# Designed miniproteins, single chains: the designs that were tried, part 84

Each design is a single chain, and the fold is of that chain. pLDDT is the mean over its residues in the fold that is shown.

## One batch from the design tools (miniprotein)

Design m2907
Fold by ESMFold2-Fast:
Structure m2907 (fold): chain A 89 residues (1-89)
Amino acid sequence: NMDDMMSTGIHHGVTVMNDTMNSTSSIDDKKSTVNPVVTTVISMMDSSGNYSDSSTISNYMSDMNNSNNTSDMDNVISNIISVMNSTMS
């Protein structure tokens, strides 16, 4: 079921990103962990026809990769999590 796969993928992505914000202080480590997770969720959203949310998350991923400090990066990751959670409700 595509909806169940989407739901599971988003829950996994949100969990990994929350854990990364709470346990990882390095900008490079956050980028290395979050980028593949977000890319996977974008792919799942595109596969389900949710191009609007995937486009929004893709823009935030670009903002995250251009972040110069952990505070700005955590704010962008929080925005990605918010979009993912909104898609689930």
Scores: mean pLDDT 77

Design m2908
Fold by ESMFold2-Fast:
Structure m2908 (fold): chain A 90 residues (1-90)
Amino acid sequence: KKLSPEEVVEDIREAADRVLSQTKNETAKKSLQEAAEEAIELARNGDPRGALDYIYDAVLSEKDPESQQALLELALTVAGLNYERYQEAK
């Protein structure tokens, strides 16, 4: 199923805002902001699935524990906001 690029962009923005409001570590905030902006750019360029995959890849490749936690929270928040929309089979 096709994901709406506009909806994915808004979901990432909302998720990033929520996680950023709870994140105190400046390095984690920077990593989160960079990942969110890159994912938003991918979605705007017509690849909303690639945007979601980018966030998950960022979690897996992040070495800093605090930044990894922030990125994981971003990924889980995006998934939670749009569970039905992002399900492939349903």
Scores: mean pLDDT 78

Design m2909
Fold by ESMFold2-Fast:
Structure m2909 (fold): chain A 99 residues (1-99)
Amino acid sequence: MEALARFEAALAEAEANLEEAIRLITEYAREQGEDVTEEELREAAKDPASRRALVYSAALIRLMEEGVTPEEVREVALALGASEEEAERVAEAWAKLKA
């Protein structure tokens, strides 16, 4: 319940401020050793599907900063309409990113 509410708030903030979402993703990617620029993400955001992916990614990064657990991420994925198998894969990916 709380993790879903936090994700919805982060998602709404990312939707309202795409430039901040792009900045957050760029900073996170660089911390992971990926060479991503804000300009590349702005170009990607011109496609509606890519824009949605960026908004979701920014919301997930915010939840990671708040210390949300893999189980809470699984609950969020299920609430957003993911299958049990998809939710489990997302939780496993989250656990690996935090390790």
Scores: mean pLDDT 74

Design m2910
Fold by ESMFold2-Fast:
Structure m2910 (fold): chain A 83 residues (1-83)
Amino acid sequence: AEETIRLLREAARLALEAWRLRETDPARAEELAARAQELMEEVGERMRELAAAGDEEAVAAVLEELRALQAELGREVAAAEAA
């Protein structure tokens, strides 16, 4: 779970950076978004492995982190829209 959570956090960081660069450096934003997507695909694969192994605690930990990161990203976007 720890490694999967690290990948999830990196994907979220890259996605937010891509969103911030979307109008000033769209080429860089596309590269970062593509990398974030690749990391999310890896997270998805690792989550399937954990679920197949019956590791409910690890699955729950990753889902909890995903929920927390979604809330944080939503706050960042809302703050930028308000500015």
Scores: mean pLDDT 82

Design m2911
Fold by ESMFold2-Fast:
Structure m2911 (fold): chain A 91 residues (1-91)
Amino acid sequence: MKELAEKIRKAGEEAADRLRQVGKEKNSPWLIEAGDAVRELAEKAAEALENGDFSTAARYLIAAVMLLVGAGIETDSPEAFEAARELAKAG
């Protein structure tokens, strides 16, 4: 489980960095804030996994993926949908 937690942390950081980069390029505060929130949710999911709480981990991971999907819809950013798919694959 520690390996899966670390994989989720890395995927969350990569998704956050990608959204923050796109947000800066497009001058979108929403994408920057969404990136930060995704990182926090992925970190909480990883911590729950390390504690053996699979239910809590799944809920945080789903929240992170849904936030990425919402960001993609609101900002017409295909990068957010791609990040959502990669984060979902990590968990």
Scores: mean pLDDT 80

Design m2912
Fold by ESMFold2-Fast:
Structure m2912 (fold): chain A 83 residues (1-83)
Amino acid sequence: TEHAQQALVLLTEAQSEASDKEPNRKNIAELLRQAAEHFEKAGMLDSAEAARRLADQVEEGKISGKEAAAGAERTIDAVSREL
């Protein structure tokens, strides 16, 4: 659906931002939260939960940008198998 595609675009943007030399944690968390909202609208509740959890970890400073990028990549892979 359109929402699932939009969520994937947002996840890809979050992965790109997290992989930059100077990652913006607030922007990464916001992109992940927006992706989660689009996954919910698509009925992809597990993917929405994964994206929200990743956003919370980024926002709380519990993971590095590199770890956030890896998390986004894993979520993209999982969604690609589901679609």
Scores: mean pLDDT 82

Design m2913
Fold by ESMFold2-Fast:
Structure m2913 (fold): chain A 92 residues (1-92)
Amino acid sequence: MEEEKGLEADVDYLLRVVDKDGSGKITKEEFREYVRRQLRAAHPELSDEEIDALADERVEKAMKDGSDYITKEELREFVREERERLRKLAEQ
């Protein structure tokens, strides 16, 4: 329940910061830009090419439907996986 609370808060945060138009939709480009920014913050030593490749991999994994928009369900799955990765990284 606590992890689900944090997950919903992160999804809501992403909707607020990435959905600049307040449409309730996040475009593939907006989502990719967000992922790229997060990867750059986590891995400042990586090149732009490496960051772009990792961002593309994460976007493709999250957007299974091939649509121009990420669904709330896909966004929730993405946030869950990223939180798990960050949690494991913090345990180092």
Scores: mean pLDDT 71

Design m2914
Fold by ESMFold2-Fast:
Structure m2914 (fold): chain A 64 residues (1-64)
Amino acid sequence: MKSFEEIEEEALKYAEERGLTPEQLEDLRDVLRHIRREAERNPSITPEQVLAALRQHLDALAAR
């Protein structure tokens, strides 16, 4: 199972590959920090679920 740090790296790398701007990458880092805090409070949230949801969101954002 991937750690949240690995998920953060994977999400940022995926966003860069999708051509997101530096400002959007900074916003993504803020969102990732919030998600990590929420996952610490709710252990039912898996890193894999977070990564899948983030990829879907980033795909939708990059398609614009």
Scores: mean pLDDT 74

Design m2915
Fold by ESMFold2-Fast:
Structure m2915 (fold): chain A 56 residues (1-56)
Amino acid sequence: MIIEIKVKRKPGESLEETYQRMKELAEKLAKELGGKIIDIGYNPETGEAYAVIELK
């Protein structure tokens, strides 16, 4: 099973700050769910960072 998680950039937050926040959340959730992060990135068009986690 694959899940996708997104976080939106906060007002005054840089893309690097949004990405770091997404990375921290994705690492925590992957550990909690026993999954593997298969993708992580930032979409500048939408202002969203995303992570894709594969559950085994």
Scores: mean pLDDT 82

Design m2916
Fold by ESMFold2-Fast:
Structure m2916 (fold): chain A 91 residues (1-91)
Amino acid sequence: EEERIKELWKLIEEGKLTAIDTFPEEEHAAFEERVAELKRLAAEANETGDPEIIREALELQYRMARELMERLDYPGFAELEAQYEEALKLI
């Protein structure tokens, strides 16, 4: 499990996968739905220039980022990988 997650992180660093690929498959659909909603809000904000719609889009983006951090960092995985990368830079 942990070894597979490390391999997925390596592929993400190489730009071949996204961080979402570390999530269970059932979470992908929910995340993609939020991405679609963010895209719609961003398009509407761009068309109208309404500050309230722009704010709503930014707040949704922030919430999505926080959820991604909770999903990846709550078990300490993202922090452990960051420490591993920093250790490699010191070699």
Scores: mean pLDDT 59

Design m2917
Fold by ESMFold2-Fast:
Structure m2917 (fold): chain A 96 residues (1-96)
Amino acid sequence: NEEEHFERLLQAAYERYTKKFGEEKAKILIENEKKIYEAIGLDGYQVFLAKVGPKLDKIEDPEKLIAIYKELVGVAEATKDVETLVNRGNELINLL
């Protein structure tokens, strides 16, 4: 069940973000990750996490991370394309 698999990944991410940034910011980050999943599907979401996730995990400022995720949601919803999303994610991280 793809939905159940995604919900398990999302819960794990929520726990990590809560530990690092607190519950309020974790909720915002998880909402944006869910929107990416809704736009590109489970396979696309997993590719995005594999290619961009380790770089995003190095961001210590939660407001910068939230701003990046909001822009990535816009790209994912507009393009529905994993390669474009990955490229934009790398570009945004390099601009930090």
Scores: mean pLDDT 87

Design m2918
Fold by ESMFold2-Fast:
Structure m2918 (fold): chain A 68 residues (1-68)
Amino acid sequence: SHAIADEVVAALRPLLLERLPEATALAAVHEIRKILDEKDPATREEALEVLLETVKDPRVREALRELL
């Protein structure tokens, strides 16, 4: 749901840029994975759909798709 994405969006705020420093992108993906690992599969998939609509950097989008 959109509400569950709020915690992840806080980590993703820099990812709204089309290009990110590699270290920043990797750290954000790591934090997202950590947050989503504690969710049930259906909630994780719903949150990932919202995030994929928001994130602009193609490297981060690819990493998020791998979490599906």
Scores: mean pLDDT 68

Design m2919
Fold by ESMFold2-Fast:
Structure m2919 (fold): chain A 73 residues (1-73)
Amino acid sequence: DIFKKADEIRPEAKKILPNVSDEKIDSAVTAALLAIENGASFDEITELIKLIIPEVSDEQARELAELVKKYYE
């Protein structure tokens, strides 16, 4: 269940992005999980996160992509 994984990831994602709303974090995490399931590359996942949360830095986007990948596996 992708939505259950997003709920589990949210507290850790919030540590990376404390000023981003829970709704935006959930959207980015859910999109990233779906992208991983469809075989997206790490760079593609990172760019997807930046599209959903445009205020994120490259470093924060990469950290979130790594976190989501860890929880998917």
Scores: mean pLDDT 84

Design m2920
Fold by ESMFold2-Fast:
Structure m2920 (fold): chain A 74 residues (1-74)
Amino acid sequence: GFNPEAAIAALLSPERSVRLVAATDLARDGSEEALEALRRAVPQLDPEAQAEVLAAVRSTGNERAIAAVEAAIA
């Protein structure tokens, strides 16, 4: 089953590949729990990692996930 704390930990990983896999998986999942993980983790990332996660989420085409990440980057 989906684990929000594990998803947040993956999004905050120092490993770029781990962050991007987590971002695409959460965006493809599209559940409220997945979107909440994106909203909680993304503001904690540096601007470069935020831009990379946003690009990864945009590649999935999930409009709700894109909106969640864009709002979190403020």
Scores: mean pLDDT 86

Design m2921
Fold by ESMFold2-Fast:
Structure m2921 (fold): chain A 93 residues (1-93)
Amino acid sequence: ASKEVALENVRFAKETPERVRELAEKAIEAAKAGDERKAAAYLSAAEILVVAGEIGVAFAREAGVPEEEVKEAEEAVRESREILRRAKEEIEK
């Protein structure tokens, strides 16, 4: 059971960059439209996904998922954090 949950966490983490990119784009569009509250909401949603991905990677490592799979998931989460960082910088211009 724990192995199946760990593999789901790896899949979630690997999908995080695509989901974070969509939310980041929506946040930038909202900011450009002058909707600061909506932009903040999208950034908060993206941050929650990144944090969930980081927790999932840590869980998968402890659960004994192969290191190659864990590293791929970890790299995806790092990419997601970089996407979020760049979106925040673009909005703060």
Scores: mean pLDDT 87

Design m2922
Fold by ESMFold2-Fast:
Structure m2922 (fold): chain A 63 residues (1-63)
Amino acid sequence: AVEELTRYLVSLGVEEEKAREAAELLVRNIDAPEHALVRGVMDVTGLSQEQAREVVRKARELV
């Protein structure tokens, strides 16, 4: 899950260290509300709200 999400985020142009931080945040907090996870991904990665929503959906498919 973490490694797959990290690779996905890097493919979206996110720096590897930030991608890993966001992937770990998502896996650790997967049961949190979608809006909270989307905000967290945006704050760590700088991705748009729409991109962050797709990342959260992918994380939920992998966990």
Scores: mean pLDDT 82

Design m2923
Fold by ESMFold2-Fast:
Structure m2923 (fold): chain A 115 residues (1-115)
Amino acid sequence: DPEVEERVERGFEVLLEALKTLPLPMVFSDEILTKVAEALGVSLETLRRQLARVAGWTPAQARALLPADLYERLVRRFTTLLEELGYSERDIFLARLAIPGLLAALYLAAKEALE
């Protein structure tokens, strides 16, 4: 669904912009997550519920939820930004372990908004 994909891209862009000015733990603050939820068209409570839901998922389960092209584009943008910000290859590798669950939560929240 192109509208779900567009909302996921907008929500993820909020997180990428926060990464340019904030340390990683602050990117998941209530202030930033509220802006992500607004971009997805849901409440902060809905976004937090989907994040909690996917926390128990394997990376493979989370990745399988998204269209492959969407997942690959968003991961590429994230990796490129961390490289531009001067993160080490190890730090980028570790940060990428959280991406499947994060993107799955954004995708589920965007789908819920369009029901």
Scores: mean pLDDT 83

Design m2924
Fold by ESMFold2-Fast:
Formats: C-alpha cells, sequence, structure tokens
Structure m2924 (fold): chain A 70 residues (1-70)
C-alpha cells in the first residue's frame, strides 16, 4: 500500500474542517454542496483520496451509479 502523505498541522485542520462540512451537507441533503466540498479536498489530500470522498458522498445520498463510476 502507498503511504498516506504527511499533512502539515494547518492542512490537517483544513481537511478536518472540510470533512465536517461535507458530513453536515450530506445530512442536510445538500449533495451538490457536499460534492463541491469533497472536490476542494483535492489540493490537500490528492486526487485519489478526493475521488474516494466524492464516491462516499454519492453512496450516502443513494446515488450508487455515480459512486461506481469513481
Amino acid sequence: SLPAPELTPEQLERAEALARQIEAAVAAGDVEGALALARSLEPIVGPEAARRVEAEVYRAAGRWEEAEKL
């Protein structure tokens, strides 16, 4: 397995804040907002990890076909 990149404390705080916002958006039924926030993770966690979060948002919203394409 590839090792996860080491995030700076500032990057980790930002990623954690975005993760909380994504969870809140999904809970509120704001799928498009949650997807935009998940994509905002890409500069911090990389494209593969950001795509996994986007797929998780689709799954949580019951949009399985879109999740499977990621």
Scores: mean pLDDT 79

Design m2925
Fold by ESMFold2-Fast:
Structure m2925 (fold): chain A 61 residues (1-61)
Amino acid sequence: MMSEEQKKFATELGYEMERAGVSIEEQLAKARELAERWNVSEDAVVNAFLKGQAEAQTALP
């Protein structure tokens, strides 16, 4: 699947998107763009986004 660097980047992006309140449609568009750029599945990028979103929820009270 994704390299550790790609996973870190996608997780951090998911974190920032959760904090910014980015729409589901925009998140899916970003996931598709990254998946095509990195030649990985959209599901892999989405899973990294979800990890970042969870981290954002636990980082702030």
Scores: mean pLDDT 79

Design m2926
Fold by ESMFold2-Fast:
Order: sequence, then structure tokens, then C-alpha cells
Structure m2926 (fold): chain A 103 residues (1-103)
Amino acid sequence: MDSVADQVRRDARQTAEFLESLGLPGVARALLRAVDALLKAKDYGLAQTVIDLTSNAVRSLLLGDRQSALDNANGLRSLGDASKDPEASRAIGRLSDELERAV
């Protein structure tokens, strides 16, 4: 039976591959680093939330909805600021920065 961590790793990898196919390799790398930091902290729920917000931001960008993309990036920044793990907080903040640059 797959662990929650294995499911999160698969979702992150699939999302990162999709991001790279869109020409967003900086966002892909930042997502993988944020998820890796959260898995090390054993915060699987936040790792899934970070993947979901990143996917929503990119979907909004593909639809031309820049405001919704920025709202999702700001959501990530708020989650990073609220994180008690400094490595995870920094990695999530960097992911938010890369998404804001893509808009």
C-alpha cells in the first residue's frame, strides 16, 4: 500500500514535469524543493496544499487569469510565513517568488 509520502512525491513529480513542459523550469524546481523540505518535516498535509496551490496558479495563468494566479502565489507566501520549519518556510517563499515572476 502506498504511503502518504509516496503519493505526495508522485503528485509533486507529475506537477513539476507538467510545469517544465510549459517552459516554467524555475517553478518546477522550486516546487520540488518545497515539497522535499515539507516531507523531511513530515508535514504531508501542507506539502499537498503547496502542490494544489501551485497547480491552481498555473491553471489560472493558462486561462489568462493573472489575478487568480497572483492570489494563489500570495496564498503560498502566507503558508511559508506560517511554517515553523525554517527550511520549508524559505523553500515555499522561493516557490511564491518564482510563480509571481511567471505572471
Scores: mean pLDDT 86

Design m2927
Fold by ESMFold2-Fast:
Structure m2927 (fold): chain A 87 residues (1-87)
Amino acid sequence: SIEEVWLEFLEELRELAETIEDEELRKKVLEYLDQVEEAVKAGDFEKAAEILQEMEKEVELPEEIRKKVDALLLRATMEITRLLEAQ
């Protein structure tokens, strides 16, 4: 399901976020990921994507995390599009 795809990607992002050595930055990123998870569980995938994009604008993310966010957003969008076209 679309929800399962997003939750799997969020788990990978949480693991990367927990490697952030800056305590304040780590806390802020994890708070954004909590908001994304709430949107995903509510079935609001557009809001989930908007929250991730807001995080990238408001937070100066490490390059590795930013690349992963971009890759996960692309993969999630492709999977969502495929599922919608199959309906």
Scores: mean pLDDT 78

Design m2928
Fold by ESMFold2-Fast:
Parts: structure tokens; C-alpha cells; sequence
Structure m2928 (fold): chain A 57 residues (1-57)
């Protein structure tokens, strides 16, 4: 459970980095939409990781 949560948090961080990189390279509406999707996925993964950590405790 803790290992699984750690992997999800790492993936969430990776998606957030991708969103930041995308916005740094382009300020287009398409880039902003894609960045928002990546941020949304990262937030979802963090939520799942937190649930797993609570069950592990």
C-alpha cells in the first residue's frame, strides 16, 4: 500500500512537470487545455495515493 501510494505520487509529480514544461514552451489555448488535463490527472493520482496511505495506517 505505501509502495503503491509512493508510485502514484511519483507519477503525479511527473505529470505536473509535463504540464509546467508545456506551458513554458507554449501559451496557446491548446497547450493550456493539455496542461489542465495533466494537472487534473496528477490531482486524481494524489487523491488515490492519500486514500491508500490512510488504509496503510
Amino acid sequence: LEEEARELLQRAEEYRRQAQQLLAQSDSPQARLEAQILEGVAALLEGVANLLLRKAA
Scores: mean pLDDT 81

Design m2929
Fold by ESMFold2-Fast:
Structure m2929 (fold): chain A 102 residues (1-102)
Amino acid sequence: MSEAERARAIMDGIVAVAGETIAEIRRLIEEGASKEEILKVLEEMAKRIEELVKDLPPEVQEKIREILEKAIEEARKSEPEKFPEVVRKMTKEIARVIEDYI
């Protein structure tokens, strides 16, 4: 498998994790979950994405980690209804880092 094919597979995985996270956030909001409980879903998303990118170069992993940390911090300052938008923005920024790498 080429480096570009591997990067594409990783990005497909990140998109899937982001989509699952948005669906879970919406479910928790409808169920009246606390902001703290919903933030834990974002923290779990970050761990899953870090695992997906573990075989990428350290420089790429560091850029993605910074994007994840900024997304979680933005979510902490926002209402839960804005979390899906934060996740979509984060996913686009990560896609750009991976595209610039390959």
Scores: mean pLDDT 87

Design m2930
Fold by ESMFold2-Fast:
Structure m2930 (fold): chain A 146 residues (1-146)
Amino acid sequence: NELSRKNQMQSLLSELAKLLYETYEFLRKAAEEVRRYAAAEDAADPQVGEALREAARLLEEAARALYDAYNLAVQAVKDISKVPQAIQSAREAAKLVGEAARALSEAAFLSTDPEIREALLRHAARLSGHRRQLVSLTQQLEDLYN
């Protein structure tokens, strides 16, 4: 049933768009928090400060990709011919989310402050979870579209 397949694709696209936007908002807030940690640590340990600035930069890059992917997913709900572009953009965003999660874990390893370390590791774990969901949703969309 072609109508059922279209309804399933629209449902998955809406779920993808929601996850992309929620991840975008989380990354934007996390980047601001990590930049504050970098400013606090820079005077005590420049190596930790630099690792935190790099993590914040990667979070900001991933946030921009997530927002672009969100806009394409919203367009694909209204125009199914945009589904391949939505899948490609969401996959690129998921890759950048993974890079940001690794940078957070690396900064946590260098940090001597247990509260900062715990916060960075919690953020990394949450991003890894969102990345797995993004990969799963994009695969389901690709399987339905092909």
Scores: mean pLDDT 91

Design m2931
Fold by ESMFold2-Fast:
Structure m2931 (fold): chain A 72 residues (1-72)
Amino acid sequence: SAAETREAVNRRLVRRAGEEAAELNDAGDYQGALDALIAAAEALAREARARGDATAQAIAEAIVAALRAEAA
C-alpha cells in the first residue's frame, strides 16, 4: 500500500540521518550532527503536511523543536 511504502521510506530517511549524525558526532562536529537530524525531521514534517496528516506533522514538528532546544 502507499502507507506501507511511505512508512518504509520514512524509516530509511531516519536511519540515514542517524548514520550521518553519528559520523559527524564522531568527527567532533556536534552542530553538524544536530543539523542533519533537524533537516530530516523538517523533511518528515513537510511530507506529512503535504499529505494532510496532522498527527504525523505534529510529531515531526515536536521533534524539530526538541532538537533545536538541544542546539541552543
Scores: mean pLDDT 85

Design m2932
Fold by ESMFold2-Fast:
Structure m2932 (fold): chain A 60 residues (1-60)
Amino acid sequence: KEEQIDLEVEIALHEIRLAISRLWLERNKDAPPEVQQAIRDEIAKHEARIAELEKKLASL
């Protein structure tokens, strides 16, 4: 019961961070390639973490 809520909250937080990072890339197309790549790497990490958490939630 509590584990389900904790997983849903963690997923929501990662989705918010993902949305912020995507918005930043869209607004900062002139940023140095190194900075853009770092943000894309963070997006990939959040997407992977959301997938792991959704799998855990589905197993409850």
Scores: mean pLDDT 84

Design m2933
Fold by ESMFold2-Fast:
Structure m2933 (fold): chain A 60 residues (1-60)
Amino acid sequence: DRLAARVGLALAELRGERVSRQEARDFVRRNPLNREQVDTLVRLGVFSRAELAPLYRPEP
C-alpha cells in the first residue's frame, strides 16, 4: 500500500498531474508496472528494482 502510493505519486508527478495518495495507490493497483516504468522509477534514484518487484508484471 505505502509503496503503491509512493510509486503512483511519482508517476503522476512525471506526467505533471496532481492526484491524491488514494488515487495514486488505486492507479498502481489497477495498472501493474511495465518494464519502462520500472526503469524510469529506478533512474529517479528513489526506488530500487527489488522494491518495485511486487508491483511489476514481468510478462503480459
Scores: mean pLDDT 78

Design m2934
Fold by ESMFold2-Fast:
Structure m2934 (fold): chain A 103 residues (1-103)
Amino acid sequence: SPEVEELFDQAHKLVGEGDNAKTVDEIIEVMKRTIQVLEQIAGLLKDTDPELAAQLQKVVKQGREMLKEVEKSKDLKLAKRASVLLGASVTSLYMLYNIKKRS
């Protein structure tokens, strides 16, 4: 789906923005936007690829929990680690989507 691919490209761009973020508040905003995009992808895949949609929802849930911890602590080191983990999940899900599309 071109729409799903465009949303994954948006999520991947947000991962790069997270890597370049210098403050906790910048990281929080990037994480919020990334989670929203992943939730949109999950919604689009719900009927066509329910397994991938479930994996996306799991990452969304994990991302929301990490975001709560970052918002509570305001610790830049924790925020950077949370951003890296969310970014790794985005990359893994996009790779899985591309593998399934070719199979």
Scores: mean pLDDT 89

Design m2935
Fold by ESMFold2-Fast:
Structure m2935 (fold): chain A 115 residues (1-115)
Amino acid sequence: MLTPEEVAALAERLGHPELAELFRKHDTAAYLVVRRTEDGRLEGHFAIAAKTPEEADALGAAMGRFVQALAEAESRGRRIDKLEIGATSAEELNALVDQARAAIDAGAKEVRLIA
């Protein structure tokens, strides 16, 4: 299992310093980064750090809601090019899911929400 510091170092190296800061400052954090490739596919990376299995499960469930929302948007012909989401609790992450869904439905091609 990667430590929060190792996850932070990876996020920073991938060009996401604000997401790296979440993992350095908090014992519980999650991020999702998604981009559209030149061939039109969506590629994503996510990381979760949690103090308990229950926190990990809750963050994982919220992350699953994001993946589902992106799949639903794609199936409706909504095109997103970039998504960056970061939060320090499952409650924050679930709120950002609803906010991201509204933005995508409004025609946003890039969404950045860091709590």
Scores: mean pLDDT 78

Design m2936
Fold by ESMFold2-Fast:
Structure m2936 (fold): chain A 75 residues (1-75)
Amino acid sequence: SLEELLRRLEEKKRERERRRRENIRDSLERAIKRLEEKKAQIRRDGKPLQTPFGEMTEEDIERRIRELREQLEKL
């Protein structure tokens, strides 16, 4: 029936939305991990990370990690 077809389409939509959220979550978690590794590098070196866009301090990285964690919590 048309009603059953619509129900299946809604189920597939919910499944796609779940997969999208999971993919975003995984992406954010990987980004956070990489930033934590960069933060650890700054701590080991005792100096800011030099980038083409300027110096990146531990504070800059911590701020970025907080932003990503907030995005993760909103999922």
Scores: mean pLDDT 84

Design m2937
Fold by ESMFold2-Fast:
Structure m2937 (fold): chain A 99 residues (1-99)
Amino acid sequence: SNIIEAFEKAKKILTYVAEKLGINFSLKLEIDSKKGTATLSVSVEIGGEKILEGTWTTKVDKNEPDLSEEVSVKKESLPATSENGQKARDLEIEYDEKL
């Protein structure tokens, strides 16, 4: 399939470029043969800022196989992020003691 081949080539090129330039990206392709649609989702971040984000849906022949594939490159790891849910689950007991 031309779409699958193009996706595989784009995936290899973007991964290589991301590694060279310190770019974080996510690339997702979903092909739904029953609906006859292909959906491409792209997100690109540089230095923690979103530079590009978009989703595009196009029509494809129902002869295309069902496919769901995602590739992401994330180079920036913040040291020790403790945000997740731990602080929201902190049991703070405050007593209004006036002695």
Scores: mean pLDDT 64

Design m2938
Fold by ESMFold2-Fast:
Structure m2938 (fold): chain A 80 residues (1-80)
Amino acid sequence: MAAEKARKYIEEAKKQLEAGDYETALSNLRKALDYASEAGDPKEILDEIIELASKVSEHPDEDVRLEATFLLIEAAALKA
């Protein structure tokens, strides 16, 4: 089920963030967002993606920060 896959990618992203692998974490959050959209944009899943992307948007690497900011904007738009 798409919602279940979104949750699995969020959990993988959390593990990657703890490991300091921000680029892999953002890739997994993007996959989670795609599956959340297939699941009808469930608010709980979008809220988790927004929270994690917001934390990554503070990263010192400009490319990482930019990717996180785009993901945050897209997830927030789907929630609106």
Scores: mean pLDDT 82

Design m2939
Fold by ESMFold2-Fast:
Structure m2939 (fold): chain A 89 residues (1-89)
Amino acid sequence: SMEEERALLARALEDPDALVERIRRAVEGALEAARSLPAEEVLELGERLVAELERVAELAAELGHDETAERLRELAEEVRARARELAEA
């Protein structure tokens, strides 16, 4: 549920550096696994990852973690750029 997700996020935000690094590794791993996929599928994955990162950033901001929210939005821009690079390769 959304309530359960919010509670889990609040707990994870007790160590925001560890949370951001785990999310970074997860999205980097997903993009690396997608390297062999057709360009359209790589871009669709990138869009889904960006949307999820922006959603988590919004929730983090609502919980008062504005710095963590900014870091997640920066990661979303990195993901968007990386997905485009992989699609153009």
Scores: mean pLDDT 87

Design m2940
Fold by ESMFold2-Fast:
Structure m2940 (fold): chain A 73 residues (1-73)
Amino acid sequence: MTLIRGMKESLRDVRDAAKSMKNPEGSQLLLQGVEEALKALDEGEKAGKGEEGVERARALLKEGRQKAIEATK
């Protein structure tokens, strides 16, 4: 429960940061990463594998951030 809540709060913060980005391609890639992470978190929770869901969400968010950084280079 606590891990899922913390991850949701982190994802909302990243979503807000993405909306503030001046590069639209980077913003869209980061937003996509956040949406995929939220979906993975929800899937993990429904399967009774909340810990695995959090790990997958963290990996997807990291990948989304990396893609956004690469898009702005």
Scores: mean pLDDT 78

